# Designed miniproteins, single chains, continued (2): the designs that were tried, part 3

Each design is a single chain, and the fold is of that chain. pLDDT is the mean over its residues in the fold that is shown.

## One batch from the design tools (miniprotein)

Design m4069
Fold by ESMFold2-Fast:
Structure m4069 (fold): chain A 82 residues (1-82)
Amino acid sequence: MPQLSPTERRVLRAVAKRLFEAGKTDAGDTVEVSLSELAREVGLSPSTVSRALRTLEKRGYVRVERIPGSRRLRVSLTPKAY
């Protein structure tokens, strides 16, 4: 199977860190975050983070829900990410 790129792994770790810091460690727990917030945290552009999140979701590592009327995303880790 194709492995995660360094960029994809960095974005995945940032999501995991946010869940941990929020006290949300159970499977299916979610955090709300914007692409700009993640981009600042990982030192990447929002477009790069968006592409990495799309790849992670397609490969089953995260679930991403767009919040209508908001720039925020609801993101959770799948069991495959642990």
Scores: mean pLDDT 76

Design m4070
Fold by ESMFold2-Fast:
Structure m4070 (fold): chain A 79 residues (1-79)
Amino acid sequence: SAEEAAVRAGLAAVAAGAEVYRALLAAGASEAEALLAAAQTAAEGLRATIERYGEATPEVVRRGLAEAEALIERLEAEL
């Protein structure tokens, strides 16, 4: 279903963020810098998912974006 495809795309966006986090920590970035980049990557992918699937996008994906955006705002205030 479109809803299932949206969830899979959302999970892929979060996984991409986790990969960015690991790569940046391995490169010597701070936890805050790595987490900011990870949250930005996840938010970008989640926005693309919501744009593509529209009304079929489940609440869990929309909530994931809201949580990523809140984390970005908090980290930008700290950095």
Scores: mean pLDDT 90

Design m4071
Fold by ESMFold2-Fast:
Structure m4071 (fold): chain A 85 residues (1-85)
Amino acid sequence: MTPEEAFRALAEFYERIADSLKKNNKYPELAEYYRKMAEALRNRDFEKVLEIAKEYLDKYFDYTPEEREKMLEAVKKILETVEAE
């Protein structure tokens, strides 16, 4: 799998989650999160992916600053690994 194929597959997966959540009208904010992530991944805008992830963690997760930093670093490493392959 090329990095482009991996990012497209992940974007399509997130789009399906967003569509499912929107169709069931249960979690509109979560649906919007997945939609934004899918768009950023499809455009290969890694900075935007990190920005969206950070905004979501700040709004919805009661994590310590250290835990948030570790999660963002993990996302960054995954994105760099996929891009390098």
Scores: mean pLDDT 69

Design m4072
Fold by ESMFold2-Fast:
Structure m4072 (fold): chain A 67 residues (1-67)
Amino acid sequence: SPFEELKKAVLEWMRKHIPEKVEELEKAKSPEELWRLALEAAREVSEELWVEIQEIYLEKFKKIKES
């Protein structure tokens, strides 16, 4: 599913940059919940990571919307 693809991409990014938040994000049940948790985690760490996660979400979310 598009959500599962988005979740895998976000979780892989989190494992590299914010591994401590991976378990929290794995519990996300929707794209909106996943996005909110990812933004919150990235914002806590740095602005650069917050920008990077936004780019991942925009690319994957666009594919979900166009499906």
Scores: mean pLDDT 75

Design m4073
Fold by ESMFold2-Fast:
Structure m4073 (fold): chain A 80 residues (1-80)
Amino acid sequence: GVTVFDFRDLDLSPFDLAVKVAEAVGSLEEGEEALIVLPPLSERARHLVLGFLRLGDVEILEERVDAEGNLLLRVRRPLR
């Protein structure tokens, strides 16, 4: 199965949320995929989260928004 990180119940600032998401993805093994579930984000918060993931050497395989506005990211830590 795919590892799931669910951040919907966290009352974090956009910056703190981006850091926590990057830390969670950084814990993945090389080649491992995860689904990240985020609450509805402002454009600014979305850009911060995506920016931190890209700086952390993470592949964003898919980005979706569900009917409730939750942001779903499928990510993979690249093989070296």
Scores: mean pLDDT 82

Design m4074
Fold by ESMFold2-Fast:
Structure m4074 (fold): chain A 100 residues (1-100)
Amino acid sequence: MSELEKASDKIVELQNKMYEEIEKAKTDEEKLEVIKKWLEEVAEILKELLEKGLLTKEEVRDAMEHLEKVAIDLAKKYKLKEEYIEEIKKFSEELTKEVL
């Protein structure tokens, strides 16, 4: 497998782990922390791929926008407070700035 394929597989594994951890989370705050941790872990992989020249800045930006959408959709599914949805948006925007 290429390094990009290995990174893709790891991102899928991290997403599956997040789904398992969010189901086990008892409070909205714990669910928020699970989502934020997942965003941070995937962002770190995307940053490494960008630094190695395996992804372009545009591809990383598109990937980060997709991650934000997944995170927001998940927060809505678990009926998190609007304040936590806004926190996820802000956190994702700050991560995107750090990665790019």
Scores: mean pLDDT 87

Design m4075
Fold by ESMFold2-Fast:
Structure m4075 (fold): chain A 100 residues (1-100)
Amino acid sequence: SITDRINTVTDTFLSKNPDMSPDLQSLIRDMSQDFARRVSRSRSIDEVQRVSRDMRRRLRDRTSSWSPREQQLAMDHHNRMDIVAMRYMSNPNAPIPRVM
C-alpha cells in the first residue's frame, strides 16, 4: 500500500539521520502519516500534487522558527514522499526510491 511505502521511506530517513531532534522526528512522523492518509484518498495525480503543495506549506509554517538545517531535513523528506507517491500513482509495483 502507499501507507507501507511512505512508512518504509520515513523509517529509513529517520534511521539515516539519528542526530535529528526528537521534535523534528515527531513532526516528520506526524506529517508522513497525514500525507499517506491524504494520498490514499486521492483519485488522481493532480489531487496528489495539490496534497503535496498543501503539506509543503504546512511544513514550512510549522518549521519557520527552526534552524535552516532542520527545515532542509524536513523538506528533503517531503520531497522523497512526493517521489514515492507520484511513482506509486503511476505504477503501484514501482520500487521505493533510495533515501540519501
Scores: mean pLDDT 81

Design m4076
Fold by ESMFold2-Fast:
Structure m4076 (fold): chain A 55 residues (1-55)
Amino acid sequence: KEEEDKKRLEERIKNTPNYYARLALRRQLGEPLPEWERKQMTEEELADYDAALAA
């Protein structure tokens, strides 16, 4: 359905050098973060992201 669009966003995230810009793009996907991305986030950032995703 939106698989191609999500894949495009994930490719853009990988090509984005700014960590916080990548984080913002991940939030736009509205998906659980991959493990490598979760390791880059603080505990507060993870809690905020998961709460927003669950809403």
Scores: mean pLDDT 65

Design m4077
Fold by ESMFold2-Fast:
Structure m4077 (fold): chain A 61 residues (1-61)
Amino acid sequence: EQKLLSEFEAQAIKDLGLPDEVAELYARGYPSIMVAQETGVSDEDLEKVRAEAKARYDEYR
């Protein structure tokens, strides 16, 4: 379950054109505020990643 959601997050990051660093930091368990600080990605774009990943996960099940 957790691993599958992480895969959807990685795909959403790629589809939204965000840096691969975002996926790497999330995979390492970093919170969104730290990911935003390290990568310069906006909180709005990180929320889009979560919404997209959740939508894909809900569709898959």
Scores: mean pLDDT 74

Design m4078
Fold by ESMFold2-Fast:
Structure m4078 (fold): chain A 68 residues (1-68)
Amino acid sequence: MEEEIKKLQEEIQNLKAERDSLVRDLAEKMARGEITPEELHQGVARINELNAKIDELEKKIEELKKSL
């Protein structure tokens, strides 16, 4: 159980890092005026997908902790 929680926490950290990197990349492209509307839309959709997955994994960790 502890190892399972640790693996889920690591996955969450990786997803947050990917999200933060994507946010930074989009912000940089916007600042340079190099972003297309399609690219911005796709980036926002990906960020929303990552946030949803993070929420699901955090929920699973809370359920596992209640079983301890």
Scores: mean pLDDT 83

Design m4079
Fold by ESMFold2-Fast:
Structure m4079 (fold): chain A 79 residues (1-79)
Amino acid sequence: AEEELERIAREADEVLKEFLSLKPPKEKLEEAHRLAGSTQQRMAAILEASSDREEALRRGAELLRELLRKLKEMLEEVK
């Protein structure tokens, strides 16, 4: 579970780096920042609400998969 979370986080970082390398317009940069901020808040809420570490890690992985999907969508829009 933790390894999966780390793997998804690394993939999201790679997608974000590619997105930034394309020098997207300010509106798209702000969209990415808002997405990152909302994901961070939701991750904190998952950790606070969960008494089971494994359940928290699974929910966190699902959240990061959603983030990764949205980042890939934004990357395709900028290409």
Scores: mean pLDDT 79

Design m4080
Fold by ESMFold2-Fast:
Structure m4080 (fold): chain A 85 residues (1-85)
Amino acid sequence: EELKREIAEKLEELAKKSTGFAGGAAALVATTLRELDLSDEQAANGLFKAVERLEKELPKLTGKAKEDAEELIKLLREEAEKLAK
């Protein structure tokens, strides 16, 4: 419960700093964590799936968009590992 709220807050902060695709993705994941009553396992699986989707888009991105996506991937992976514990 507390951890999912903290992850949503971190994603919302990253969304404010990011533009385009990464910012939109971060905001969507944060909203999903806040509005859906997900178990920690369901939330972790959702974050890992988001990482997989972002990694597939990463080769198509350049400059700031790529940097923002890489930062989001790192955050999602770190937080998913915490939830999977």
Scores: mean pLDDT 79

Design m4081
Fold by ESMFold2-Fast:
Structure m4081 (fold): chain A 68 residues (1-68)
Amino acid sequence: RELTLEEAMKIVEAIGLYTQTGDSEEAKRQIKRGTGVTLSDEQVKELKRMYEEGATPEEIRDFVNSLL
């Protein structure tokens, strides 16, 4: 299934917290609770890099949809 923009915003929030706390496992749990998507450690680290590079919620959505 494809993620909505609202679900992408939840991913951005979880990755923002990961950037602040260093807790990738909590970020993965928050993403799964908010979107139903299970991500690997490598995928969460890539999302963190995208976030740090200023990726938009739409770019985050499109990236995660490419993994589904």
Scores: mean pLDDT 82

Design m4082
Fold by ESMFold2-Fast:
Structure m4082 (fold): chain A 91 residues (1-91)
Amino acid sequence: MVKERSILLQGAERLSEAQLRELAALAEEILKGLGVEVLDVRVDAARSTVLVTFRTEDAGKTAEAVAKALQASGRWTVVRQDGGLLVVRPA
């Protein structure tokens, strides 16, 4: 069953608007590469967060795949993952 789900990418430290835009674009690219339908991408510079909403058959598998792909990019480190919450830092 395909369900609407979200991943919250939260900066472990304060991120610039440029860093948040790069993170948002990379997360969307990763999800599209996984064949996942992206519904919305929200950047909140004041909170250093990117919220990505998408449709998936397996929310946990999708979140894990995004975390691995972010680290594999060499540009981001995933400091902590708790389900759909990924705490991230620039590499």
Scores: mean pLDDT 85

Design m4083
Fold by ESMFold2-Fast:
Structure m4083 (fold): chain A 82 residues (1-82)
Amino acid sequence: KSEEIKKKIEQILKKVEELLEQLKKNPKDSQIWDEITLLLIEAKELLEEAKKNKLLSEEEISKFEEKINKLEEELNEIVSKV
């Protein structure tokens, strides 16, 4: 169902945001970094499934892609700080 996949992606991305705040406080925490990476992979996988099965509109897909990109940028900024 389109609503179910949308909610699942939203929940994953919210969890990533929470973990990024934790990672900012401890940038050397490889466990938090690994969890964020796995969640972003899961979100991308669900988004690709939604694209293939036409479960989400092009606008919704674009919005999720933009959010995922922003979260990846933030993760890279944190991990590049040494």
Scores: mean pLDDT 83

Design m4084
Fold by ESMFold2-Fast:
Structure m4084 (fold): chain A 91 residues (1-91)
Amino acid sequence: SKVDEFVAELHKRLEEAGILEKFRNGEPLSREELLTAAELLREVAEKFGAERAARRAQELIEEIRNNSPRPYEEFVRRLEDIAVEALLELS
């Protein structure tokens, strides 16, 4: 399905960036790794036509770049929420 292809592509790109292993192991991502994860999520969402998820990922990218004062756990939750929104948008 389109959803399965989206998940496979996102996992592959996060694995290639070394982020997926850290996430699976519960290791905290650096700000640079959070930015990379958000950028990869935006690119994959755009590729599959999840336009709302791509827009939300871009908003998150801007917040990370601008050093917005949010706790780490909130950034991780927003990445997860955007990924779930992409799945719903592609269903």
Scores: mean pLDDT 85

Design m4085
Fold by ESMFold2-Fast:
Structure m4085 (fold): chain A 81 residues (1-81)
Amino acid sequence: SPMKEIMREILIETSGFTLMGIGYWLLGQKEKAQEYLDLANEFDARAQALVQADDIEGLRELLREMSRLVAQLRTQYRALS
């Protein structure tokens, strides 16, 4: 279903935030680690609420928001190069 496909993309993006959180935690940067873990949990909770409401368009908007945030992080890394 379209909803299942969008949820797979959201899961991939959320997993990325979780891995970044773990990475920062291993580097001893606990505050940054917590920020990424909080973001992962918040996006997951929002996605679950939208699934419960059968809101496919809301899920597309959420995925777009997540993708924009990832793009911002990539831009920051590129600026450091």
Scores: mean pLDDT 80

Design m4086
Fold by ESMFold2-Fast:
Structure m4086 (fold): chain A 85 residues (1-85)
Amino acid sequence: SSEYEELLKKIEEIKKRIGELLEEAKREFPDNTGAIRLMEGLYNDVQSLLDLSKQTQDVELAKEFLDYAESVLELVERMLERLKK
C-alpha cells in the first residue's frame, strides 16, 4: 500500500541521515571509539528494522519501527552535538 511504502521510505531516509552523522563522527572525532561504536550499533539496528519491515510487510510493525528509528536519530544527533562541545 502507499502508506506502507511511505513508512519504509521514512525509515530509509532516517537510516541515511544516521549514516551521514556516523561518517561525520568518524571524520571529526576518530579517537572517540566508544561513541563511534555505539553509533555504528544504532545504524545497524535501524537497518535490521528496515529489513524486518520489508520481510513481514506489516504496516503496524513498520509504524512502531519508524517511531523507534526517529528516537535513534534523535539520540545520534544529541551524541554528535555533545562530542562538539
Scores: mean pLDDT 89

Design m4087
Fold by ESMFold2-Fast:
Order: C-alpha cells, then sequence, then structure tokens
Structure m4087 (fold): chain A 86 residues (1-86)
C-alpha cells in the first residue's frame, strides 16, 4: 500500500538513512504509478515509461527528504490523507 511505503520513507528520512528512504520512496512511487495507470487505462508501454520515470526520480527525492525530513513528513502526510479519502 502506498501509504505504508510513504510512512516507511518518512521514518527512514527522520533517521537520516538515505538508502532506506530511497527504497521506501521507490516502492511508494512505483505502487502509486501502477494504481494510477490502472485507473487511467494506460498501455503497457505507457506504464513502463511512467515506472522508469518514477524510479529515476526516487533517489533525488530521497536526498531532499533526508535533508528536510520535517518538510517531507508534511508532504507525505498530505499525500497519505489524499489516498485515504479515495
Amino acid sequence: MVSEALKKAVEAAKAGDLKATTEALKEAMLEATRLEAERLGLSEEELEEALKEAEARAPGLAEKAVAHPEKFEEAAEAEIKALEEL
């Protein structure tokens, strides 16, 4: 579940664990991308491209999350609430 992966990413970022934050963010982004692709009816080729972009963005977001864990927690909490309302 995307919210569980985001919670793991927040905890890892607070601990300053870049590797764990990257893995958790990658998991959350890939899962969110698959769910959105299924909802929108994307082709396999479109899904593959979207997953590739999500994977490429995860390390950069993880570095920012570790550098600014409080801001990342606020953003993740907002995203989790949005997902829970769906």
Scores: mean pLDDT 79

Design m4088
Fold by ESMFold2-Fast:
Structure m4088 (fold): chain A 81 residues (1-81)
Amino acid sequence: SMEEAERLLEEAREAAEELRAARADPSNGAGFAGAAIRLIGSGLSAVMYASRSGEEAGKRAEEEAAEALRAAGLTGEALLL
């Protein structure tokens, strides 16, 4: 279970980095959309895992995903945490 939480955290970190890189390139709209979808997916998985088990790694993934979304300007309705 801890290993599962750590995998979700790592996926969230990778997706967050992809989103930040894609945001820096306004010509790569498809890349931005893909990275955002992956980040939201891993973030939701982390939230569900944390809610079910209370794992710290899941909570860290959730926080990192939320911060990446804010940094990308995906706020307001993107508050799914």
Scores: mean pLDDT 63

Design m4089
Fold by ESMFold2-Fast:
Structure m4089 (fold): chain A 87 residues (1-87)
Amino acid sequence: AEALRREALETLKRVSEAMELIAAGYGGNEEEMRRKVSEAARTLGLNDLAEKILTMSKEETGKAAIEVSKEAARQLREAREKLRAAS
């Protein structure tokens, strides 16, 4: 129970951090967007995608940001389920 709760809270922190990075990227120029979206991908464990983002066009970076956001949503759902299961 305690272990599941701890894991879930750690995942929630990573998801929050990744989403803040994506938001910050959209407030910057093209290079800042690539850097921030890449950092968000790494935060969620998407290391291969993070490397590819650094060489992407503006359009591809936008698509990658959507994929990173979907992964964040997936990890958020898993964390919520773990919190619900914790006593």
Scores: mean pLDDT 83

Design m4090
Fold by ESMFold2-Fast:
Structure m4090 (fold): chain A 63 residues (1-63)
Amino acid sequence: SELEKLVREAMTAPDEEFKEILKKIAEQLDDPEERTFVLKAAQSDDPLERNRALLRLAERLKE
């Protein structure tokens, strides 16, 4: 799926590209709360917050 491809790309991307990929992932999410969470992480200067968002998305892909 497009979401799976974006998540894999985010795992290897440099910080600036990682932020842009998170924005693209948010566009694929139907849940407004989850979308807002990912967009907030994309704008964060904290790499830990961005990684937390990525892990949450990866767990959802197992469902």
Scores: mean pLDDT 75

Design m4091
Fold by ESMFold2-Fast:
Structure m4091 (fold): chain A 91 residues (1-91)
Amino acid sequence: TLDEEFERMKKLLEEQIKKYLKKEVDVSKLEKKEIEELILELIEKALEEEKKEGLSLSEEEEKEVREQARRLAEGMAEALYSRKPPAPAPP
C-alpha cells in the first residue's frame, strides 16, 4: 500500500541520514524545509563518493546535477510532509 511504501521510504531516509550524516532524526517530526535540506545533504554526499570513484563533471554539468538534486529534494520533502493523515481518530 502507499502507506507502507511511505513508511519504508521514511525509514530508509532516516537510515541513510544516520549512516552518512551521523544524525538521528524522526522524519515525521521534521518540517518540510528540514527534510529537504537533509535530502540535499545526502545527495551531495553521494555525489562526492561518485567523484572519488572517478566521476568527472564539467562546471555546467555539476550545476545541472545540483539543480536536479534540489528539485528532487523539494519533491520528496513535499511528498513526505503532505502524507499527514487527514484527521487522527480520537482514542
Scores: mean pLDDT 72

Design m4092
Fold by ESMFold2-Fast:
Structure m4092 (fold): chain A 87 residues (1-87)
Amino acid sequence: MTPEDVINELQQKLQEAQKLIQEAKKNPETAKELLQKAIEIAQEIIEKSKMLLEAKVPVDKSFMQEMIEKAQQIIEEAEKLLKEHEE
């Protein structure tokens, strides 16, 4: 796999996680499962993005940092929504 292939996969996963949060807001009965999945995907994005930065592969550092920040925002939003559904 090339670094660019990994970056494209991470972008797709970021969009999937964002979609899961939107669907959780529309479907309260399945919200917990959707939010937990979004958190897992976002955590994977952060881990892989950090690995690419540490490996000194020819990637745009600003782009990778933006990916990490967006994934962290997804986790924060999902955790907030999850607390509203868990007693």
Scores: mean pLDDT 79

Design m4093
Fold by ESMFold2-Fast:
Structure m4093 (fold): chain A 61 residues (1-61)
Amino acid sequence: EAKELLEKIINEKEVPEEDIAKFLELVTGEKLKTNGRTIKFSEEDIEELKKRYEKLLEEIE
């Protein structure tokens, strides 16, 4: 689930807010307020998301 959403962000760089909110809920338990708009990510944002997800997986296991 979360891995699929992350791959979508990396490949498309433009993702609905709903998908981002879902990803954050799965990974950190944090939720974003969504208004149905599309979020465009920079390379820096994508790298930061990957880093956070990878670190979380290592900590849980």
Scores: mean pLDDT 64

Design m4094
Fold by ESMFold2-Fast:
Structure m4094 (fold): chain A 73 residues (1-73)
Amino acid sequence: SLMQKRIQIESEATMIAMLSYVYYKETGDEKFKELADEALRLSNQASKETDEKEIEKLGKEVEKLKEEIKKMV
């Protein structure tokens, strides 16, 4: 369902934000802070989004952030 997709995207983005923030604290690398801020923005947007097309787009942005953090770790 659309609601389940939205919740999944919000949850995933929140987890990325938390993980990025932990790496920022451990390394001091500002790039992890930028990733955490972007992930929080996506999580916040997903929590309010009702447009199916926009929810699908948010899902793709979250996957892109997952790939970026994977390259840095």
Scores: mean pLDDT 85

Design m4095
Fold by ESMFold2-Fast:
Structure m4095 (fold): chain A 85 residues (1-85)
Amino acid sequence: SKLEEAERLREEADELAQRGNALLPAALAGDEAAAREARELYERAAELYRRALELLKSLNDPSLTPEITALAIEIAGLEFNVELV
C-alpha cells in the first residue's frame, strides 16, 4: 500500500539522517570529508522524505495532514543541516 511504501521510505530516510548526524561533530570541527559525507546523507534523506510526503499527499486523506506537516518539518531541518556543513 502507499502507506506502507511511505513508512519504508521514512525509515530509510531516518537511517540516512542518523548517519549524517553521527558525522556532524567532525564536520563542524572542520573535517571536509565528514562535511561532504554528512551533506550527501542529508540530501539523500531529504529526497526520501519528499517521496514519502508525495505518496501521503496522493491519498487525498485529510486525516494525514499532521503526518504530512511533520515530514515537511523534517525536510526543512535536513535542508538547514546541509547549510550548516
Scores: mean pLDDT 90

Design m4096
Fold by ESMFold2-Fast:
Parts: C-alpha cells; sequence; structure tokens
Structure m4096 (fold): chain A 58 residues (1-58)
C-alpha cells in the first residue's frame, strides 16, 4: 500500500533537534501537570515520567 500524506510534520527532517527539544518540553509539561492534577492523574503521570526516563537513559 502507498500512503501519500501531503500534510505532515515529518520530524525526521530535524530528528535530532526535534527529539531533543520535544523530550525537554514534554518533561516540563508533565511535571507541571502532575503538580496541578488530582491524585489519580498523578499516579498515571508518574508512570509516564518513568517511561520517558528509561527511553532517555537507553
Amino acid sequence: AAASAAIRAAPEASGELTHQRFVDADKEAIEYAREHSDPGNAELLKKELERIEKIKAA
């Protein structure tokens, strides 16, 4: 099958820069959201943070 998406961000063009910036921004956003979220959401955010940390470590 052929997928022709004319409208796409295609972060592959700036994979290195996009990835680095995205990871940093994502981490900050998650931390901020966790502080202002309910206890139920805090647990989910904590798990997501651990996942990002593992990916970064790898």
Scores: mean pLDDT 58

Design m4097
Fold by ESMFold2-Fast:
Structure m4097 (fold): chain A 106 residues (1-106)
Amino acid sequence: SMMAEAIEKLRELQKRIVELLMKALDAIAAGDEESAKKYVEEIVKLMEEALELARRMGLPEEVIEELEEAIKKVKEADPTNEADVMAAVSKALEALGRAIAALEAQ
């Protein structure tokens, strides 16, 4: 099922984003600003993949707008500030969870 494959892909992206968040926080704690920026930029790319999949699967505009806003907040976050990165990526994971729930409801 294309729907089941889309749900599996979004769950894979969610897992990868959590792993990258942990790496970003470790880099911030170590004072490694370059690695922190790289991991946050990779989170943005995975979120953009999730947005493209959500659009392709015809998810409601409200879900699309929430993913777009979450991506914007991750891009605007200071990648060297733990609180900013945590807040932005937590919101992105919440938006991604709602996209998964919207697909499961179809």
Scores: mean pLDDT 90

Design m4098
Fold by ESMFold2-Fast:
Structure m4098 (fold): chain A 80 residues (1-80)
Amino acid sequence: MGKAVVRFLAPVDAAEARAVLRNEKGEVVGEKVLTGLRAGQEVELTFEGLEKGARYTVEVTFYDEAGEVVAELVVEVVAE
């Protein structure tokens, strides 16, 4: 099975971030939650059990302490 490593810099300070991994069909195949992020913080997420050579999209939504969306990121990755 394949593995995908997703790296990004946090765009804002956030109390929580939710990362959703989607396959080429748009189906959710993985999810991770991060807490206590600071702007400019380097983040690395590892997703395992993927199909080698397949393309995936990671959608990361950042929330403040009140639960309001403060930023969004989209990263494309290929499993190796």
Scores: mean pLDDT 84

Design m4099
Fold by ESMFold2-Fast:
Structure m4099 (fold): chain A 70 residues (1-70)
Amino acid sequence: SEIDKEIEKLTEEAVSIHRDIQRLKAEYERLKAEGKLTPEDESAFQQRLAELQARYDEILNKIKELLKKK
């Protein structure tokens, strides 16, 4: 069905964003462990993490609404 295809597409996008979040967190922890984390890096990390998390939550809410229409 069209709804199933849309859920599949959104699920793939959510998986991609989740992997981006995991990579961002790994990079942050690496820089922190190496003592290379600047206040600018911290600010940039927090902003990007918030943007990715908001987009992830938006997609999950969309999937939830589509599942209710089944």
Scores: mean pLDDT 86

Design m4100
Fold by ESMFold2-Fast:
Structure m4100 (fold): chain A 102 residues (1-102)
Amino acid sequence: REALLEALREAIEHLEQAKRHVEQGDVESAKQHLLQAQVAIGRAVEEARRGGLTEALRHLERAAEHGDRAIEHLKQGDFDGAVEHLDRAIEELERAREAAER
């Protein structure tokens, strides 16, 4: 569970950084933080599967989906859409953390 919680903290921090960079118009830095968040989410998924944490895994899968949508919106220049999906991804990761702490 500690490895899962650490991966979740890293993923949340990178998504928060991506959101700040989108709000500043720095699309390239936002994309780099999104890629790092995807790597951390992947590690969290592996740890959640290893632990049989099905509720956390469901939230992680939703977070990954919103992360992918944020990248698509950034590619299209839709910064408002990107921020909306980043907020939803962060919310899902926070729910995954809560589920993992129980």
Scores: mean pLDDT 88

Design m4101
Fold by ESMFold2-Fast:
Order: structure tokens, then sequence, then C-alpha cells
Structure m4101 (fold): chain A 64 residues (1-64)
């Protein structure tokens, strides 16, 4: 299972403002056990805001 690939895809989604991509990646990383439910929620909340793109990217990258 490639948690790094999922985290990289979610990070790119965050940088591009793709909230759905961030949410999908955060959910998958949470299911794999590499991301806590709290971090997943925080990444999704940041990913829906233009100013939150960097925060969302950092959270999903740490889950790799």
Amino acid sequence: MDAKGIAEAARKAAEEGDAAGVAAGAHELQMLGTMSPEDARRAIEAGVRPEGAREAAEIVEKAA
C-alpha cells in the first residue's frame, strides 16, 4: 500500500485548490492508519479555503 503516493496526490490537490481531492486523500490516509481522524478533518477544513491550501498540503504530506 502506497501511503506516500496518496499523500503526494492529496498535497497536489491542496496546492491546486481541489477540495474534493484533499478530502478523498485524507479519508484514504485515515483508513490506512497513517493519518489521525483529527488531522484528516483539519486538512479537509483547510482544503476548502483558498488561504488554507498550504496548511492542507502540510497536513497530508506529514501522513506519508
Scores: mean pLDDT 80

Design m4102
Fold by ESMFold2-Fast:
Structure m4102 (fold): chain A 72 residues (1-72)
Amino acid sequence: MLEEARRNLAAALRAEAERGDVIVKITPPADLPERTFHLRKDSSDEEIERVADEVARLLLEHGGTAEFRPAP
């Protein structure tokens, strides 16, 4: 499940980063702090996969949701 989630997140993040800078916002359950990742348009494939792995681990460990937004 982690590997599948990571693959899907990496593909989505790669597609969004090709359009511009991307903010990935993770909203865990109410008792845990919110997390935010910023991917720049020039982010490497390795950086995208690293962020995808970290996001997938956080979601699988703690639950919550992830949202992708263009950076202003």
Scores: mean pLDDT 75

Design m4103
Fold by ESMFold2-Fast:
Structure m4103 (fold): chain A 64 residues (1-64)
Amino acid sequence: MADIAVAVVRTLLGEEYAARLAELLRTVSVDEAIRAVAEEVAKEHGGDAEAIAATLRRLVAARL
């Protein structure tokens, strides 16, 4: 599951956010790591963190 989440984030958001998700996965759950990355994306690039997190969760689930 964690490997799939990292692969999804790398494909959509790039290597920097994929590395950040992998770091977060050492201390928090997959859902919490996805939310934290979505919040960072929204803060840096704009947009709705909840919508970004929901999209990432949907794509991770679709690969399971």
Scores: mean pLDDT 80

Design m4104
Fold by ESMFold2-Fast:
Structure m4104 (fold): chain A 77 residues (1-77)
Amino acid sequence: SKNELQVEVTAGIAAMATSVALRDPSVPAEVKAQLQQLLDEMDRIVDLVKAGKLSPEEALKQVEKLMAEMQSLMKQA
């Protein structure tokens, strides 16, 4: 669905931004570990939507929350 596509697009944007931070030698190891945990949680949400266990609307709220946490962590670096 279009809502499902929006979840995947949002997760993809977050993964791309996080990938840049993970490759940056100036980012602390602790921040990289936390970013990886948030990416793993985002992948879990995408899998739940694809399995029909989570609504795309609820999933979008969850991935937006995770994206905000990722942005906060990246600003600490």
Scores: mean pLDDT 82

